# Designed miniproteins, single chains, continued (2): the designs that were tried, part 107

Each design is a single chain, and the fold is of that chain. pLDDT is the mean over its residues in the fold that is shown.

## One batch from the design tools (miniprotein)

Design m7700
Fold by ESMFold2-Fast:
Structure m7700 (fold): chain A 106 residues (1-106)
Amino acid sequence: GLMKLAEEHSEDAETLLTVGELARSRGDYKTAIEIYEKLLELLRKENASDGELAGVYRRLGHAYDKDGDYDSAIKKYQEGLDYAKKGNNKDGIEKIQKDLDKLKSK
């Protein structure tokens, strides 16, 4: 399954992102969440940019929202917003803030 592919490629950020996106596209949000969490751990070890971290946190926020875990979704969007601000990514800040505001209105 998709989780086994992620485990076999745990040191490959591009493969983890691809497999996580595939799980999300299939509506397997629990698998997508687990894969994106593994991706975050790898990116932190590789000293990835604030923009890359913000992007994965936003994907986690979406996956938690779709899984119905709104508290976790809010936390992940908030972490993504913090990274987007650190990276001075105005477009990323606007997009994540809109996602967060929409979720808080539920």
Scores: mean pLDDT 86

Design m7701
Fold by ESMFold2-Fast:
Structure m7701 (fold): chain A 95 residues (1-95)
Amino acid sequence: EEDKEIAKTTAKILERQAEGLERAKSEGNRLDADVFAGLALITLAITIKYSKNPEIKKLAKEGGERLSAAVDAGDYDAAIETLREMAEKLKKLAE
């Protein structure tokens, strides 16, 4: 139950961060884009720390690595898609 709540809450936060990142990208605001990506990485680190579910931990770790790589490459489209993909997978784990 606690792991389901963690997955559900994390998914909701990642969806909001993806929306923020998409808006920042459309406005050419790289600083805001990096802030939203950074907040998502912090959210994933918290999820890894507090979840006891190995599948949630693995998804958050792998997604965080992909998100970090996309941001380092300046590929904000890949960053947004990674966040949305993770949110959908976390929603399924919360069911």
Scores: mean pLDDT 87

Design m7702
Fold by ESMFold2-Fast:
Structure m7702 (fold): chain A 76 residues (1-76)
Amino acid sequence: SAAEQAWLAANAAALREGAAHILDKLMEKPEFAGLSPAQRAALIDGLVRRLAPYQLGLEPGPASAEEVAKAVLAEL
């Protein structure tokens, strides 16, 4: 709806912040520990774009945020 679109636009910064917190937790895992700063920045950017809609429960999310992170990492 138009109201939902307006709400998403108004809350875009909050959605990105929440996605960034998820990324911080994922980057504590051994699989992500060896990333360069440039690779980490690219991973954060990719995950913010992919995870933001799922954070609000607006649609069925992926099986796990970790699986999404691995897919983004594979594209780097």
Scores: mean pLDDT 65

Design m7703
Fold by ESMFold2-Fast:
Structure m7703 (fold): chain A 80 residues (1-80)
Amino acid sequence: SSMAERERAERDAFLERLREALRAHRQQVAEQLAAAEAEAQRRGPDPALLEQRRQELQQQYDDFLSQLVREYRDWQRSQE
């Protein structure tokens, strides 16, 4: 098959890995948030600390997405 077909297959494989990584990370963030909320209930609820923790987890998620986008862009540049 052509080189273009191989490049497309490699891109599709990368995108599938990206989707899987995003699903796994989203699950991890949800579990960490649930654990933080459970711990807050044990220590006494502080809505401000819970909101701060949610923002921290959101920032970690955004940083992770930014890294994956950069890695994908760098991979594309190396292929083209």
Scores: mean pLDDT 74

Design m7704
Fold by ESMFold2-Fast:
Structure m7704 (fold): chain A 66 residues (1-66)
Amino acid sequence: DLEEQAKKLEKSAETYKDMAEKLREGAERDPGSKEYQLKNAKEMEEKYKEYKDKAKKLKDELEKKK
């Protein structure tokens, strides 16, 4: 089911978004690890975008089948 696949991709995207947010907050709390945490946050933000784009494509295909 493409709808279930799209929902799973969206949940995965939200997980990466949450991880990125926590890493950015961690960077503000710990200056010693700031650069490392910001690099990881950027990587998680990139994965968030990729998963959101994949989910959107599946949803667009489902809408066209209506």
Scores: mean pLDDT 81

Design m7705
Fold by ESMFold2-Fast:
Structure m7705 (fold): chain A 81 residues (1-81)
Amino acid sequence: SMEELKKELIELAKKAETLSPAERVELAREFAEKLLERGVSVEELQEVIQEVFKENPNMSDKAEEFLKYTYTIYSEMAKKK
């Protein structure tokens, strides 16, 4: 569900805050691959990420960077499908 995806993204974003820049990109890539396997649409991911930003306005730059990488990588993966 979208609510489950939202919770997952928030938990992963928090984990990303403790990682190096390279590790954050890798985490985003791994999660994007899982989303592709689940059949999540790019539109659903975009909507959930927008809601996460709206509900978490004080999100750290590192957490925000992770979410943006996840969207960018997923969008590119989805174009090849």
Scores: mean pLDDT 85

Design m7706
Fold by ESMFold2-Fast:
Structure m7706 (fold): chain A 107 residues (1-107)
Amino acid sequence: MKEFYEKLIKTLKEIRDELRKVAEETGNPELEYLISLVDEAIEALKKAYERGENVAETALRILDFLIKELERAKKYAEENGDEKTVEVLSKAIDKLRQLKEEIEKLL
């Protein structure tokens, strides 16, 4: 449980940092919005963990929401020819889907 929580937070922070780098390179305001959602997800998961709540259930809901938002932003980036944003979002979506599969095995 603790090891999974630590991996989850680490992966979300890595996604945030990768999104920030591309946001600085492209100036795409959608990436700033997505970074804020990832930061909110990290904070919500930390609070759930500190309160002794079901982190796996909370994480599943948060990951589903983030995946949908990232997929929406990826489609928009594809339509606008923003290849760097498409690449970083594709990588983030893959990482989040892998985390979701690990959570589903815990439920």
Scores: mean pLDDT 86

Design m7707
Fold by ESMFold2-Fast:
Parts: structure tokens; C-alpha cells; sequence
Structure m7707 (fold): chain A 71 residues (1-71)
């Protein structure tokens, strides 16, 4: 199987994000997604800042779409 992120901390944050979205705590979900994005940017310093900025800007829309899908 193709797995790209199996770190215990990454899995924990993903679970917390899903739980926050299900609870309707979109502010917490946004904060957790920003933390994960920052960690991935730090791990991949060759990633253009423009892509990281675009990903950050898309977080509220991603949370809204996920919340609607879970409703």
C-alpha cells in the first residue's frame, strides 16, 4: 500500500481535525490544519512559498466542504 504520512503525531492531528469538524468546531479544525501545513512546509523547504500560501488560503474552504460532506 502507498502510505506517505504514518507518524503518530500526524495521525493524532488528523483525528483531532476530523473530530473538531464533526463537533462543528471549525475554528479548532482550521488551527490544526494550519499547524499540519506549517509542519509539512518545514519538512519540504524546497516547496515554493506561493504553493504554501495558496494551501493556507484554501483551508477555510476545505473545512467548509468537509463539514458539509459530514452533515
Amino acid sequence: SLEVDTSTEGSRKQAEIAEAIRAGDLERAEALLLEMLDERAAANPDTPEELVAAARASIPAEIAATAEALA
Scores: mean pLDDT 70

Design m7708
Fold by ESMFold2-Fast:
Structure m7708 (fold): chain A 63 residues (1-63)
Amino acid sequence: TAAEEADRLAARYGVDAEGLGAIAAASGATPEQAAAVKETGSFAPLSDAQARRAADLLRAGSA
């Protein structure tokens, strides 16, 4: 899924829980979704569109 791809990228780039929350928020997540992402350590709480945005941000932020 898009969330699984974003999770793999975050793991590859060493993104911590705070970073995951920030990326979720930048991807259009609500504060509740961003909190869930930080709590679970995964982008699974995001919609497919938000998770695709998160993956794009992770790829851009690694440059």
Scores: mean pLDDT 83

Design m7709
Fold by ESMFold2-Fast:
Structure m7709 (fold): chain A 84 residues (1-84)
Amino acid sequence: SEIEELLARIDELEARIAAEVPEEHQPELLALLRQIKEALKNKDWENLKRLLVELGRLLYEIGAFDLLPPLDELAQRIGELARQ
């Protein structure tokens, strides 16, 4: 299912955050990813868009620029699914 594929990509992003982001910033980012997973499972597209914007802002603020392209790809795929 498209949702299962997107959930797998969120899990990949969680793993990269755990490996690449300083420990002090991980709790906030991982909490946002948990909320994103729940919103995706519930097809809560409005909340999903808000949470993705918040995650991108935090990644930019902490200088985790290498994580922005995979987040943008995830957001694009979610936006496409939401229009179906």
Scores: mean pLDDT 87

Design m7710
Fold by ESMFold2-Fast:
Structure m7710 (fold): chain A 95 residues (1-95)
Amino acid sequence: SKSIEAMINSIKNEKNERLKGNMLIGLLLQAAYLGDTETVEKLTELMLELDKESLQRALEVLRRALEVQRKLGNEEAVKALEEAIKRLEEKIKEL
């Protein structure tokens, strides 16, 4: 959607690493909860460009969200979050 593309473009232009990380986390969680797997994948790619500290913070937030979604039985959100978490964990091991 045009509004999602506009938000992603705003995030790409953010110069503050911490704010950029927080914006990516918030938008990724929203997309995951809605079952928007394409947006989750795009946001995960952007997250992989973050520094190690920002990736570790994102991983902590996403793991907490995953536990909540498992308890709620939201299978689509669980799958999207598990894939994003796996990619972040693999990237952190390379840093």
Scores: mean pLDDT 85

Design m7711
Fold by ESMFold2-Fast:
Structure m7711 (fold): chain A 74 residues (1-74)
Amino acid sequence: HMSVEEARKALEDIRKRIEEIEKEGKMTPATYVGLRLLLTALRIEAPEMQEEVDELEKYLDEVASKLEIVPTPV
């Protein structure tokens, strides 16, 4: 599906977005869900990048926990 180059760029963009959110201290449940969905899509589309996806998922969850974001499953 996605090329490694495209996946790398997408992961870089997501990482920068999470860093900015942490710095600003602002995240909505919708933003959290959206970022989680993007990471899930990257895991499926670019399995070669799984280690970086895992790292970003952990980082996103850490930031969301710090900001007390708890999205509903539906």
Scores: mean pLDDT 77

Design m7712
Fold by ESMFold2-Fast:
Order: C-alpha cells, then sequence, then structure tokens
Structure m7712 (fold): chain A 58 residues (1-58)
C-alpha cells in the first residue's frame, strides 16, 4: 500500500493533521501493519485509543 493512500484514510477517519497521518502511514508500511496500538501511540505521540482506531480503519 502507498503511504499517501494510507495517510488520506487516516485523516478521513480520525481528523489527524497531515504530518501525523504521514508519519503513521510510513510506520505502518515499514512494519507491515504488525504494530500494536501502544507502539504506534508512543512513536507518533497520539492517544492509544486514536492509535487503535487508526489500526482498525486501515
Amino acid sequence: MKVFEIAKKIIEETGLDTHTAIKIAMLLVKKGKNVSPRELAEAVGIPESTASKVLRAV
């Protein structure tokens, strides 16, 4: 999956800013989506609840 396509979906589902959405999308591409909500939250500085929503949405 392309980083920008994932980032767009994150923005649409969560309302996160473009910079944060791109950081999340890059991490998901690198990790093959095998990322825990806690790991994602700590890596990009968002709440774990938001990280869980992102992982469910993509």
Scores: mean pLDDT 78

Design m7713
Fold by ESMFold2-Fast:
Structure m7713 (fold): chain A 68 residues (1-68)
Amino acid sequence: MLSEEELVLTGLELEADERMLKEGLDWEQYQAVLAELRKQRAALEPEQRRELARRTEERIAEIKARHA
């Protein structure tokens, strides 16, 4: 079972990956997006972090179902 913190970090990575695919980012731009998202996550209030963790858990379940 992933912790809330692990779910928040996983959600950040999923968001960065989606932006890379959608916007056609190169590796340098991808790294910049990851850095930006990490800064945004550090500024989140506890309620915002809990909601993000919940959404990430749902998305992980969907991804696992597609790869199974």
Scores: mean pLDDT 74

Design m7714
Fold by ESMFold2-Fast:
Structure m7714 (fold): chain A 98 residues (1-98)
Amino acid sequence: SADDLLAQIDALVAQIKSLTDDADIHKMLDRLAATVREMVAALRAGRELEAEILEGVVYLMIGVLKLYARKNGDEELLELLDQLAALVDELVALLRAE
């Protein structure tokens, strides 16, 4: 279900936060999780343009975090961010199928 995917996303965000003491990365991850929740609310409400913008913001934030991980040689962070992107893709596809 979408709620199960949201729980998996929240758990993965918490796991990523556990790998770093960087306060700026923690803030970005918290904003990412909040933006995913706003995207879900927009999709469920049929707010198509808002949902598309929020989806774009989610992928932009993941992209910035992946760039940071590559610069630091953090392959574990990269793998978790790829898993996060895949869960977001699955969540969006599930909600659009409803």
Scores: mean pLDDT 87

Design m7715
Fold by ESMFold2-Fast:
Structure m7715 (fold): chain A 99 residues (1-99)
Amino acid sequence: SVVEETRERVKALLDKYYNELKKAYQELADIEGEQSRKDLENAQKRIDTLKAEADAASPVEGTELYGKAYAFAKKDLENAKKRLEEARQQKIDEMHHHH
C-alpha cells in the first residue's frame, strides 16, 4: 500500500539521518566534551521513544510518528552540523592567533 511504502521510505530516511546525527555529536564531543554527549543521549531517547511508539501504532499513526522522528533527527542534525562547523572554525582561528 502507499502507506506501507511511505512508512518504509521515512524509516530508511530516519535511519540515515540518525546515523549521521550520532557521528556529528561524536565529533562535537571531541571538541565540546560532556555537553555534546548529553545532547546526543537526549536526542537518542526522543528518537528511540518515537520509533517504539511508531512500531506499536497503526500503519497510519506509525507513519506519522516516524515522520516526526525523521523531522527531529534532520533538524537536530542541521543544528549539530552548524555547531560542528563553528567549533572547527574557532579551533582554526585559535591556531592562527597562537603565534
Scores: mean pLDDT 84

Design m7716
Fold by ESMFold2-Fast:
Structure m7716 (fold): chain A 78 residues (1-78)
Amino acid sequence: KKLEEIKKALEQAIEALKNGDVDKAVEYFTKAADLAYEAGLREIADLAMKAVEYARQGNLDEAIKLAEEAKKRVEELI
């Protein structure tokens, strides 16, 4: 359940970034990071928060790369 919720939040964040909706992406990344932190998945939480930093700087390509990496790490745990 928790891993699937993290993956879904990351997918929603990536979709928001592809649509240029930085505020929505930050909301979903923050949700993913909070869920990952609660699950003890600090590396995934760190990746999500780095994606927030790049998204806020307007570097959407790097934010998407970090989000895809976080998503892949979650998928390897399911």
Scores: mean pLDDT 85

Design m7717
Fold by ESMFold2-Fast:
Structure m7717 (fold): chain A 58 residues (1-58)
Amino acid sequence: SEEEELRQRFLDRAAEAMAKYYGPENRDKGVELAKKAFENMKKIREELQRIKKELEQT
């Protein structure tokens, strides 16, 4: 899906950024940080969808 492709691109770019500024041995740390950021964004999106659903029921 487009969402999964975007997620993977985000992780890859985070790994590259971590490698660039903190050294190539830190790529995996970049991936982990990006995964946490993605999950937090997902939780925010789910909360916004819940609010939308509540408004649709009025």
Scores: mean pLDDT 80

Design m7718
Fold by ESMFold2-Fast:
Structure m7718 (fold): chain A 58 residues (1-58)
Amino acid sequence: MEAEIEKIKENLEKGIKLAEEQKNKVVAMVVLHDAKEEKERYKDERFDELIERAEKLL
C-alpha cells in the first residue's frame, strides 16, 4: 500500500510539473481530478500538495 501511494504520487507529480512548465490547463485538470480521486481512495494527505498545485494553474 505505501509503495503504491508513492508510485501514484510520483506519476501525478510528473504530470503537474509538465502542466506547470507548459502552462497546460488540460493536464492540470486531469491531475486535479486524479489526485482528488486517489486522496478519497487512500485518505492520504500527500495528495493535498498536488491538488493545490493543480488548482493554482486553473
Scores: mean pLDDT 81

Design m7719
Fold by ESMFold2-Fast:
Structure m7719 (fold): chain A 99 residues (1-99)
Amino acid sequence: AEEELRRLMEELRRKGRITEEELRKLLELMKKLENPELILEALELAEELLLRNPDLTLEQARLLKEMAKYLLSLTEDKELILKAIGSLLRAIGLELDLS
């Protein structure tokens, strides 16, 4: 799972964009892991790529929100919690704008 997540993240960085299907695959792989630092890297990458996309969908915003919630469920690290909360709030804002 970790190797598969790292491989997908490398592919996404090269492409510079993320589809709804790829975002679902990222979330699926993240949920198989208990590595909060790697999960944060995946969350930050997904957020960066989605914010560059003018065609951002409501479903993509919801998936980003779910990714941030998953990270929050795994970690007690204050720095990781603050970063995850920031991503969660931005995802909620996007979901509201697209609703």
Scores: mean pLDDT 85

Design m7720
Fold by ESMFold2-Fast:
Structure m7720 (fold): chain A 91 residues (1-91)
Amino acid sequence: MVTFKKPLGPGTKVVVIWAGERGRLVALGLKESGAQVIGVIDKDEERAKRTAEEVGAPLAIVADPSDPKAYEEALNKIKEKYGEPDAIVEA
């Protein structure tokens, strides 16, 4: 599912949720479109870090996005450092 505040593209700040194979490809496509991937959230540390490194995202957050409290805490960490994301992409 995709949540927008702005159209995805140049200058938009995006958070990617679930950095599995699909999430990784989505994050790469967002970077290619000129979007700024500011954070990646996944329960698997290696997937989160790998995807963040490949797209130049400053934050890789290890949290379970299916846990509402962990999801909220992870998003708040990103917002505290880089401000409100323009879009959140769940892959």
Scores: mean pLDDT 80

Design m7721
Fold by ESMFold2-Fast:
Structure m7721 (fold): chain A 68 residues (1-68)
Amino acid sequence: SASELQRRGFELAGEAARALKAGDLARARTYADEIRRVAQELEELGMLKAAAMLRATAETILARVDAA
């Protein structure tokens, strides 16, 4: 369901933040890729705002990985 996908996206964002704090850039990148997949599935369900928010979150994570 869309609610389960949104929950999954938020959980992945929290895991990515923890990975970044720990210096695990490879793990953070993996979580960002998973967030992008969740965002695509939400977009296919017509959940455009939720998808856009998760895409923005993934881009922020990837930018922080690249800056580290």
Scores: mean pLDDT 86

Design m7722
Fold by ESMFold2-Fast:
Structure m7722 (fold): chain A 80 residues (1-80)
Amino acid sequence: SMSERIEADFAKDAESILAGIEGLAQRAADPNTSADEAVSLTVAAQLLLGMLRISGVSPEDLARAEELVAAAQKAADAKL
């Protein structure tokens, strides 16, 4: 479908994917975010990280994204 093509184009934009990971990690760390929501946000961040790895992103941006996903996981675990 056309929406699937738009999603595929978004998945190729490394800057948009990195911004998405940053937003998800910030929401996961928010004290007002529930444990269940923080876990879901962390899973979404892991999926975006997988897409970022195939996008041809710089090693520095990839390392930053991996650290953000690790921080989101730590924040989710702290709420359990």
Scores: mean pLDDT 78

Design m7723
Fold by ESMFold2-Fast:
Structure m7723 (fold): chain A 86 residues (1-86)
Amino acid sequence: MKRELLARVTIPPGGKFVLPSLGIPGYKVTVEVLRGEVRLYKNGKFIKTLKPGERFEFPGDDPDIYIFENTGDEPAELEVYREKVE
């Protein structure tokens, strides 16, 4: 499967990145942490902490809002990809 880069995001210390509903049925969205640590929230609820090399996947038509918060003291770098599912 080919991954298509949607965004590369740098989150400053104390900052956050809000990923809204993308509305892309037939795709899987993957967020990969390249640098730093981020706390992942879904509709305001904490899910998990992501560290470098970790990925989080969700359906491209997921109506939920995801927030990636950098609570560390260094910048965090994320890449957001879409992948065609079947």
Scores: mean pLDDT 82

Design m7724
Fold by ESMFold2-Fast:
Structure m7724 (fold): chain A 79 residues (1-79)
Amino acid sequence: SLREEAERDSQGAINAFKKALEAPPEKRSAYLVASDLLLATAMYFDPELARETARKLAEIAKEHGLDDVAAFYEKVAEK
C-alpha cells in the first residue's frame, strides 16, 4: 500500500539522516541527499506521515545543534 511505501521511506529518511550526522565530511552530503529524497517520496505517498517524519528530523537536528537544518524540516512539516 502507499502507506507501507511511506513508512519504509520515512524510516529510511531518519536512518540516512542519523548516518549523515556520524559520517565523515566526504560521505555526509550523500546521506543528507538520500534522507531528503526519501522524505520527498514519503510526502508523495502519505503527506501526514511525512510531516511527522519531518518534525522528528527537526528534533534530531536540534539535539545536534543544527538549528538551520531543524528550521528547514520544521517548515517542511508545516506544508
Scores: mean pLDDT 84

Design m7725
Fold by ESMFold2-Fast:
Structure m7725 (fold): chain A 57 residues (1-57)
Amino acid sequence: EVLQASVGASAEEVREKAREAKELGKKLVASGSLPSGDVEQYEKAREVLVEEFEKLK
């Protein structure tokens, strides 16, 4: 699972992967591969994960 790989990384790597995921999601919406609503939900979930990860450590 993608989230499991992110959790195993350092805080800096988690932030970098979150940024790359946002860029990829935007490109997929532009190409019509994903609806915009799904990308927005994914981005919010990633932000919550990164914030909680930083709070824990």
Scores: mean pLDDT 62

Design m7726
Fold by ESMFold2-Fast:
Structure m7726 (fold): chain A 116 residues (1-116)
Amino acid sequence: MSTDEQIERFARTLAEIALEIARKRPEILPKMEELLKEGRKGIFAVGAAGAMILAVENPEMRSVAIGAVAAAYLYSREAAERGAELAKEIVGDKEAQELIEEILEKGKAHAERLLA
């Protein structure tokens, strides 16, 4: 399997986790399903959302979430940013939303450093 296929498989797994979490917020599910129809960009956006939500629930996952956001940002800046907005809608808590913003900014900084 190619590295590209492995990255997409990982993003898809994170997207499945995000979908399961979003079952607690049925008003958000149609938006997430619509994103997944956008192909790889949608998969990366939903995958980034899943990684960030996991990092809110588990501090040990924060480095993994930052890496996942960086990977999404390198593929598409929009995918990473849409993922963060989706994650904030799912968690609904102000402190969790502030943490998601921190993870997004750190992920973007890592991606920009790799592009330099």
Scores: mean pLDDT 77

Design m7727
Fold by ESMFold2-Fast:
Parts: C-alpha cells; structure tokens; sequence
Structure m7727 (fold): chain A 57 residues (1-57)
C-alpha cells in the first residue's frame, strides 16, 4: 500500500519556539502512526519563521 503523506505548516517567532512546536507535533503524529520525514525552515531577519513539516504513515 502506498504511504500516505500529510503536510503541516506553522509560524514561530524564534528557532526555540519552532523547535518546541515541532517536537510537540512529532510526538502527537507518532502516537497516531505518522512519521516525520521532512522539515523545512524559512524566515527572514526580524520576520516570523515559517516551518513546513511532512509526515508519512
């Protein structure tokens, strides 16, 4: 069976906040049988950090 994919996007004000939110999402996803496969961080100086997380089941 082909693996299912899910993408979650969120914003954070710092790398520390992004890391904490990502850890929470990963733990919740793992509890539901999803695996974090890819993470992308985008941001600019003085701006919000944008995080894209991809999961597979």
Amino acid sequence: RRPRRRTVEFEADSMEEAGALLKQLRDEAAAQGWRLTRVRFEGEPGGKLRITAEFEA
Scores: mean pLDDT 78

Design m7728
Fold by ESMFold2-Fast:
Structure m7728 (fold): chain A 58 residues (1-58)
Amino acid sequence: MPVTVTTTLPVSTPEQDAIDAAIAAARATAGPDYEIAGVQVTRSATSVTVTVTLVPRA
């Protein structure tokens, strides 16, 4: 079953730092039996939101 983890950071956060933080949070939440299937970045006037989708390892 896919797992979705969302991380919201200030808009001043560099995109790469936001992605790295979101991936770290997703890994901590899902554990080693899951792999990253997708990363979505949404930016607003005040925040950057990174959504990481993980799927069970084949």
Scores: mean pLDDT 80

Design m7729
Fold by ESMFold2-Fast:
Structure m7729 (fold): chain A 65 residues (1-65)
Amino acid sequence: MSPDMIDSSYRSGDWMMNMSRSVDDFNRVVNGMRNVMRSPNMSPDNRRRFNRGVDDSNRRMNMMR
């Protein structure tokens, strides 16, 4: 994944909701994102929002499947 794509996905929790429609891509983005989550340029708030959005999207997808 490109850094720009990853940056866009964690700036908005809503982005992860849309990614839930493609679970395979969603899981790959999440795994790649974990490596960059430790960047000092990312605020703790952005990391929390992203993780919460991912968890909620994953949970919703599991309920729908």
Scores: mean pLDDT 59

Design m7730
Fold by ESMFold2-Fast:
Structure m7730 (fold): chain A 71 residues (1-71)
Amino acid sequence: SGELLAAIYQDLLAAGVSRDKANIAVIAVSKELEGDRLTQEGADRAAERAAKILTPEESEKVRAVLEKHVT
């Protein structure tokens, strides 16, 4: 949902991910949602998708943030 994606975006910025890279991660998450919910499988797939574009350091930050939002 828009609320979940906004929360993930803000947490990525707080973790030190740039606006452009946080946006890439949020787009990846949006493609892997089950309805308005982020599952562990969805989070793993989103992180893998983002990792193709992000640095290893950015990818680690993304994984940590997504784990916080898994339900």
Scores: mean pLDDT 85

Design m7731
Fold by ESMFold2-Fast:
Structure m7731 (fold): chain A 116 residues (1-116)
Amino acid sequence: LERRARAAREAAEVAREAAEFARAQAAAGSPELSALLTEAANLFDGVAAAFEAAAALLEAGPERLPEAEEALRLARRLIELARETAERVRALDAEAGERLLEALERIEELLEEAEE
């Protein structure tokens, strides 16, 4: 469980950094791009919160494993929504969108580690 909790905490950190990047980019974008980047930032904050919850539950022990797995399922759903938003960002700003998609690729690797 300790290895899974560490993966979840690392995923939360990557997601938080992606949210901060998206917010910074939103300040400089067109209204449409700014709205999508703000949506992406909110989704990445949600991903981070779900992984932080999963990590705490995994650290609490095997009796909390079903709750940890529920938190990881929430993280997976939010990752899917974040990917859709990042693809829309990429259509308007290829560099920003690619940066967010790279973060999602790393987060998905860490999700697999947190689930196993």
Scores: mean pLDDT 89

Design m7732
Fold by ESMFold2-Fast:
Structure m7732 (fold): chain A 60 residues (1-60)
Amino acid sequence: AEEARRHLAAGDQAFAAGDYATSVRHYLEAIRAARESGDKELEDEAVKRLNDLQTAASAA
């Protein structure tokens, strides 16, 4: 749970900075860590963050 939350926070920070590549990596690590710890709520939150990022992704 702790590891997943740290990656989620780091992903949010990278997203706010416009660093989408770093943000995607952190959200994927958050999903993995949440699955390993059995934290379904945190997994769902990380998946939602990744979907929000894809929607907001800049094309050029």
Scores: mean pLDDT 78

Design m7733
Fold by ESMFold2-Fast:
Structure m7733 (fold): chain A 97 residues (1-97)
Amino acid sequence: MSSDKVYRQAEGSIAGLETLIETIKEMDNPSDLIKQKALQLAEETVELIKELVRLGDDERAKELARRLLPLLDEMLELLPDYAAQLQALKAEVESLL
């Protein structure tokens, strides 16, 4: 896969994650299903950023890592049930900076 294609997929994943976070904020009692979907999308986004690093596109990987960090912080506030998994993802993203 080209780094350009991976970058576009990662941008799409970040946009999707932003939308899911806003959706969860509007819910009085978000289901475990939507919480799991947000966690899964965050995990997939981290893997796409790692793939950019593997392809030698360190600058765009760092750009996306910086964009993902505040979303992970927001998820930690919204999804305390998944704090351990989210903290692990945050540590992985921070290691790319």
Scores: mean pLDDT 87

Design m7734
Fold by ESMFold2-Fast:
Structure m7734 (fold): chain A 99 residues (1-99)
Amino acid sequence: MSPKEKALEKLDKAIEKLEEALKKAKDEEVRELLRAAIEVVEELKKQVEEGKASPALASAAMLLISEAILEAERKGEEEAAKAAEEALKYFKEAVKLLD
């Protein structure tokens, strides 16, 4: 597999884990942050497929996932936080493959 194909696979895994976090999240603020993160990661995936990736969009996704983790932890939503942390790990692996 090319680095691009591996990055796309990792972005898909990140989206799956963000969707898992969203299903487990009960707090509306956590859910809104997770929905925003999913939209930004999906847009980044589209850009990667087109042979272009915005570093600003990657940074925005990382910030949104990190904020979702922090808010989930603050509100005691440990399962949502754990799924979002797994999403962040896959997302970081994808970004590393795009360098």
Scores: mean pLDDT 88

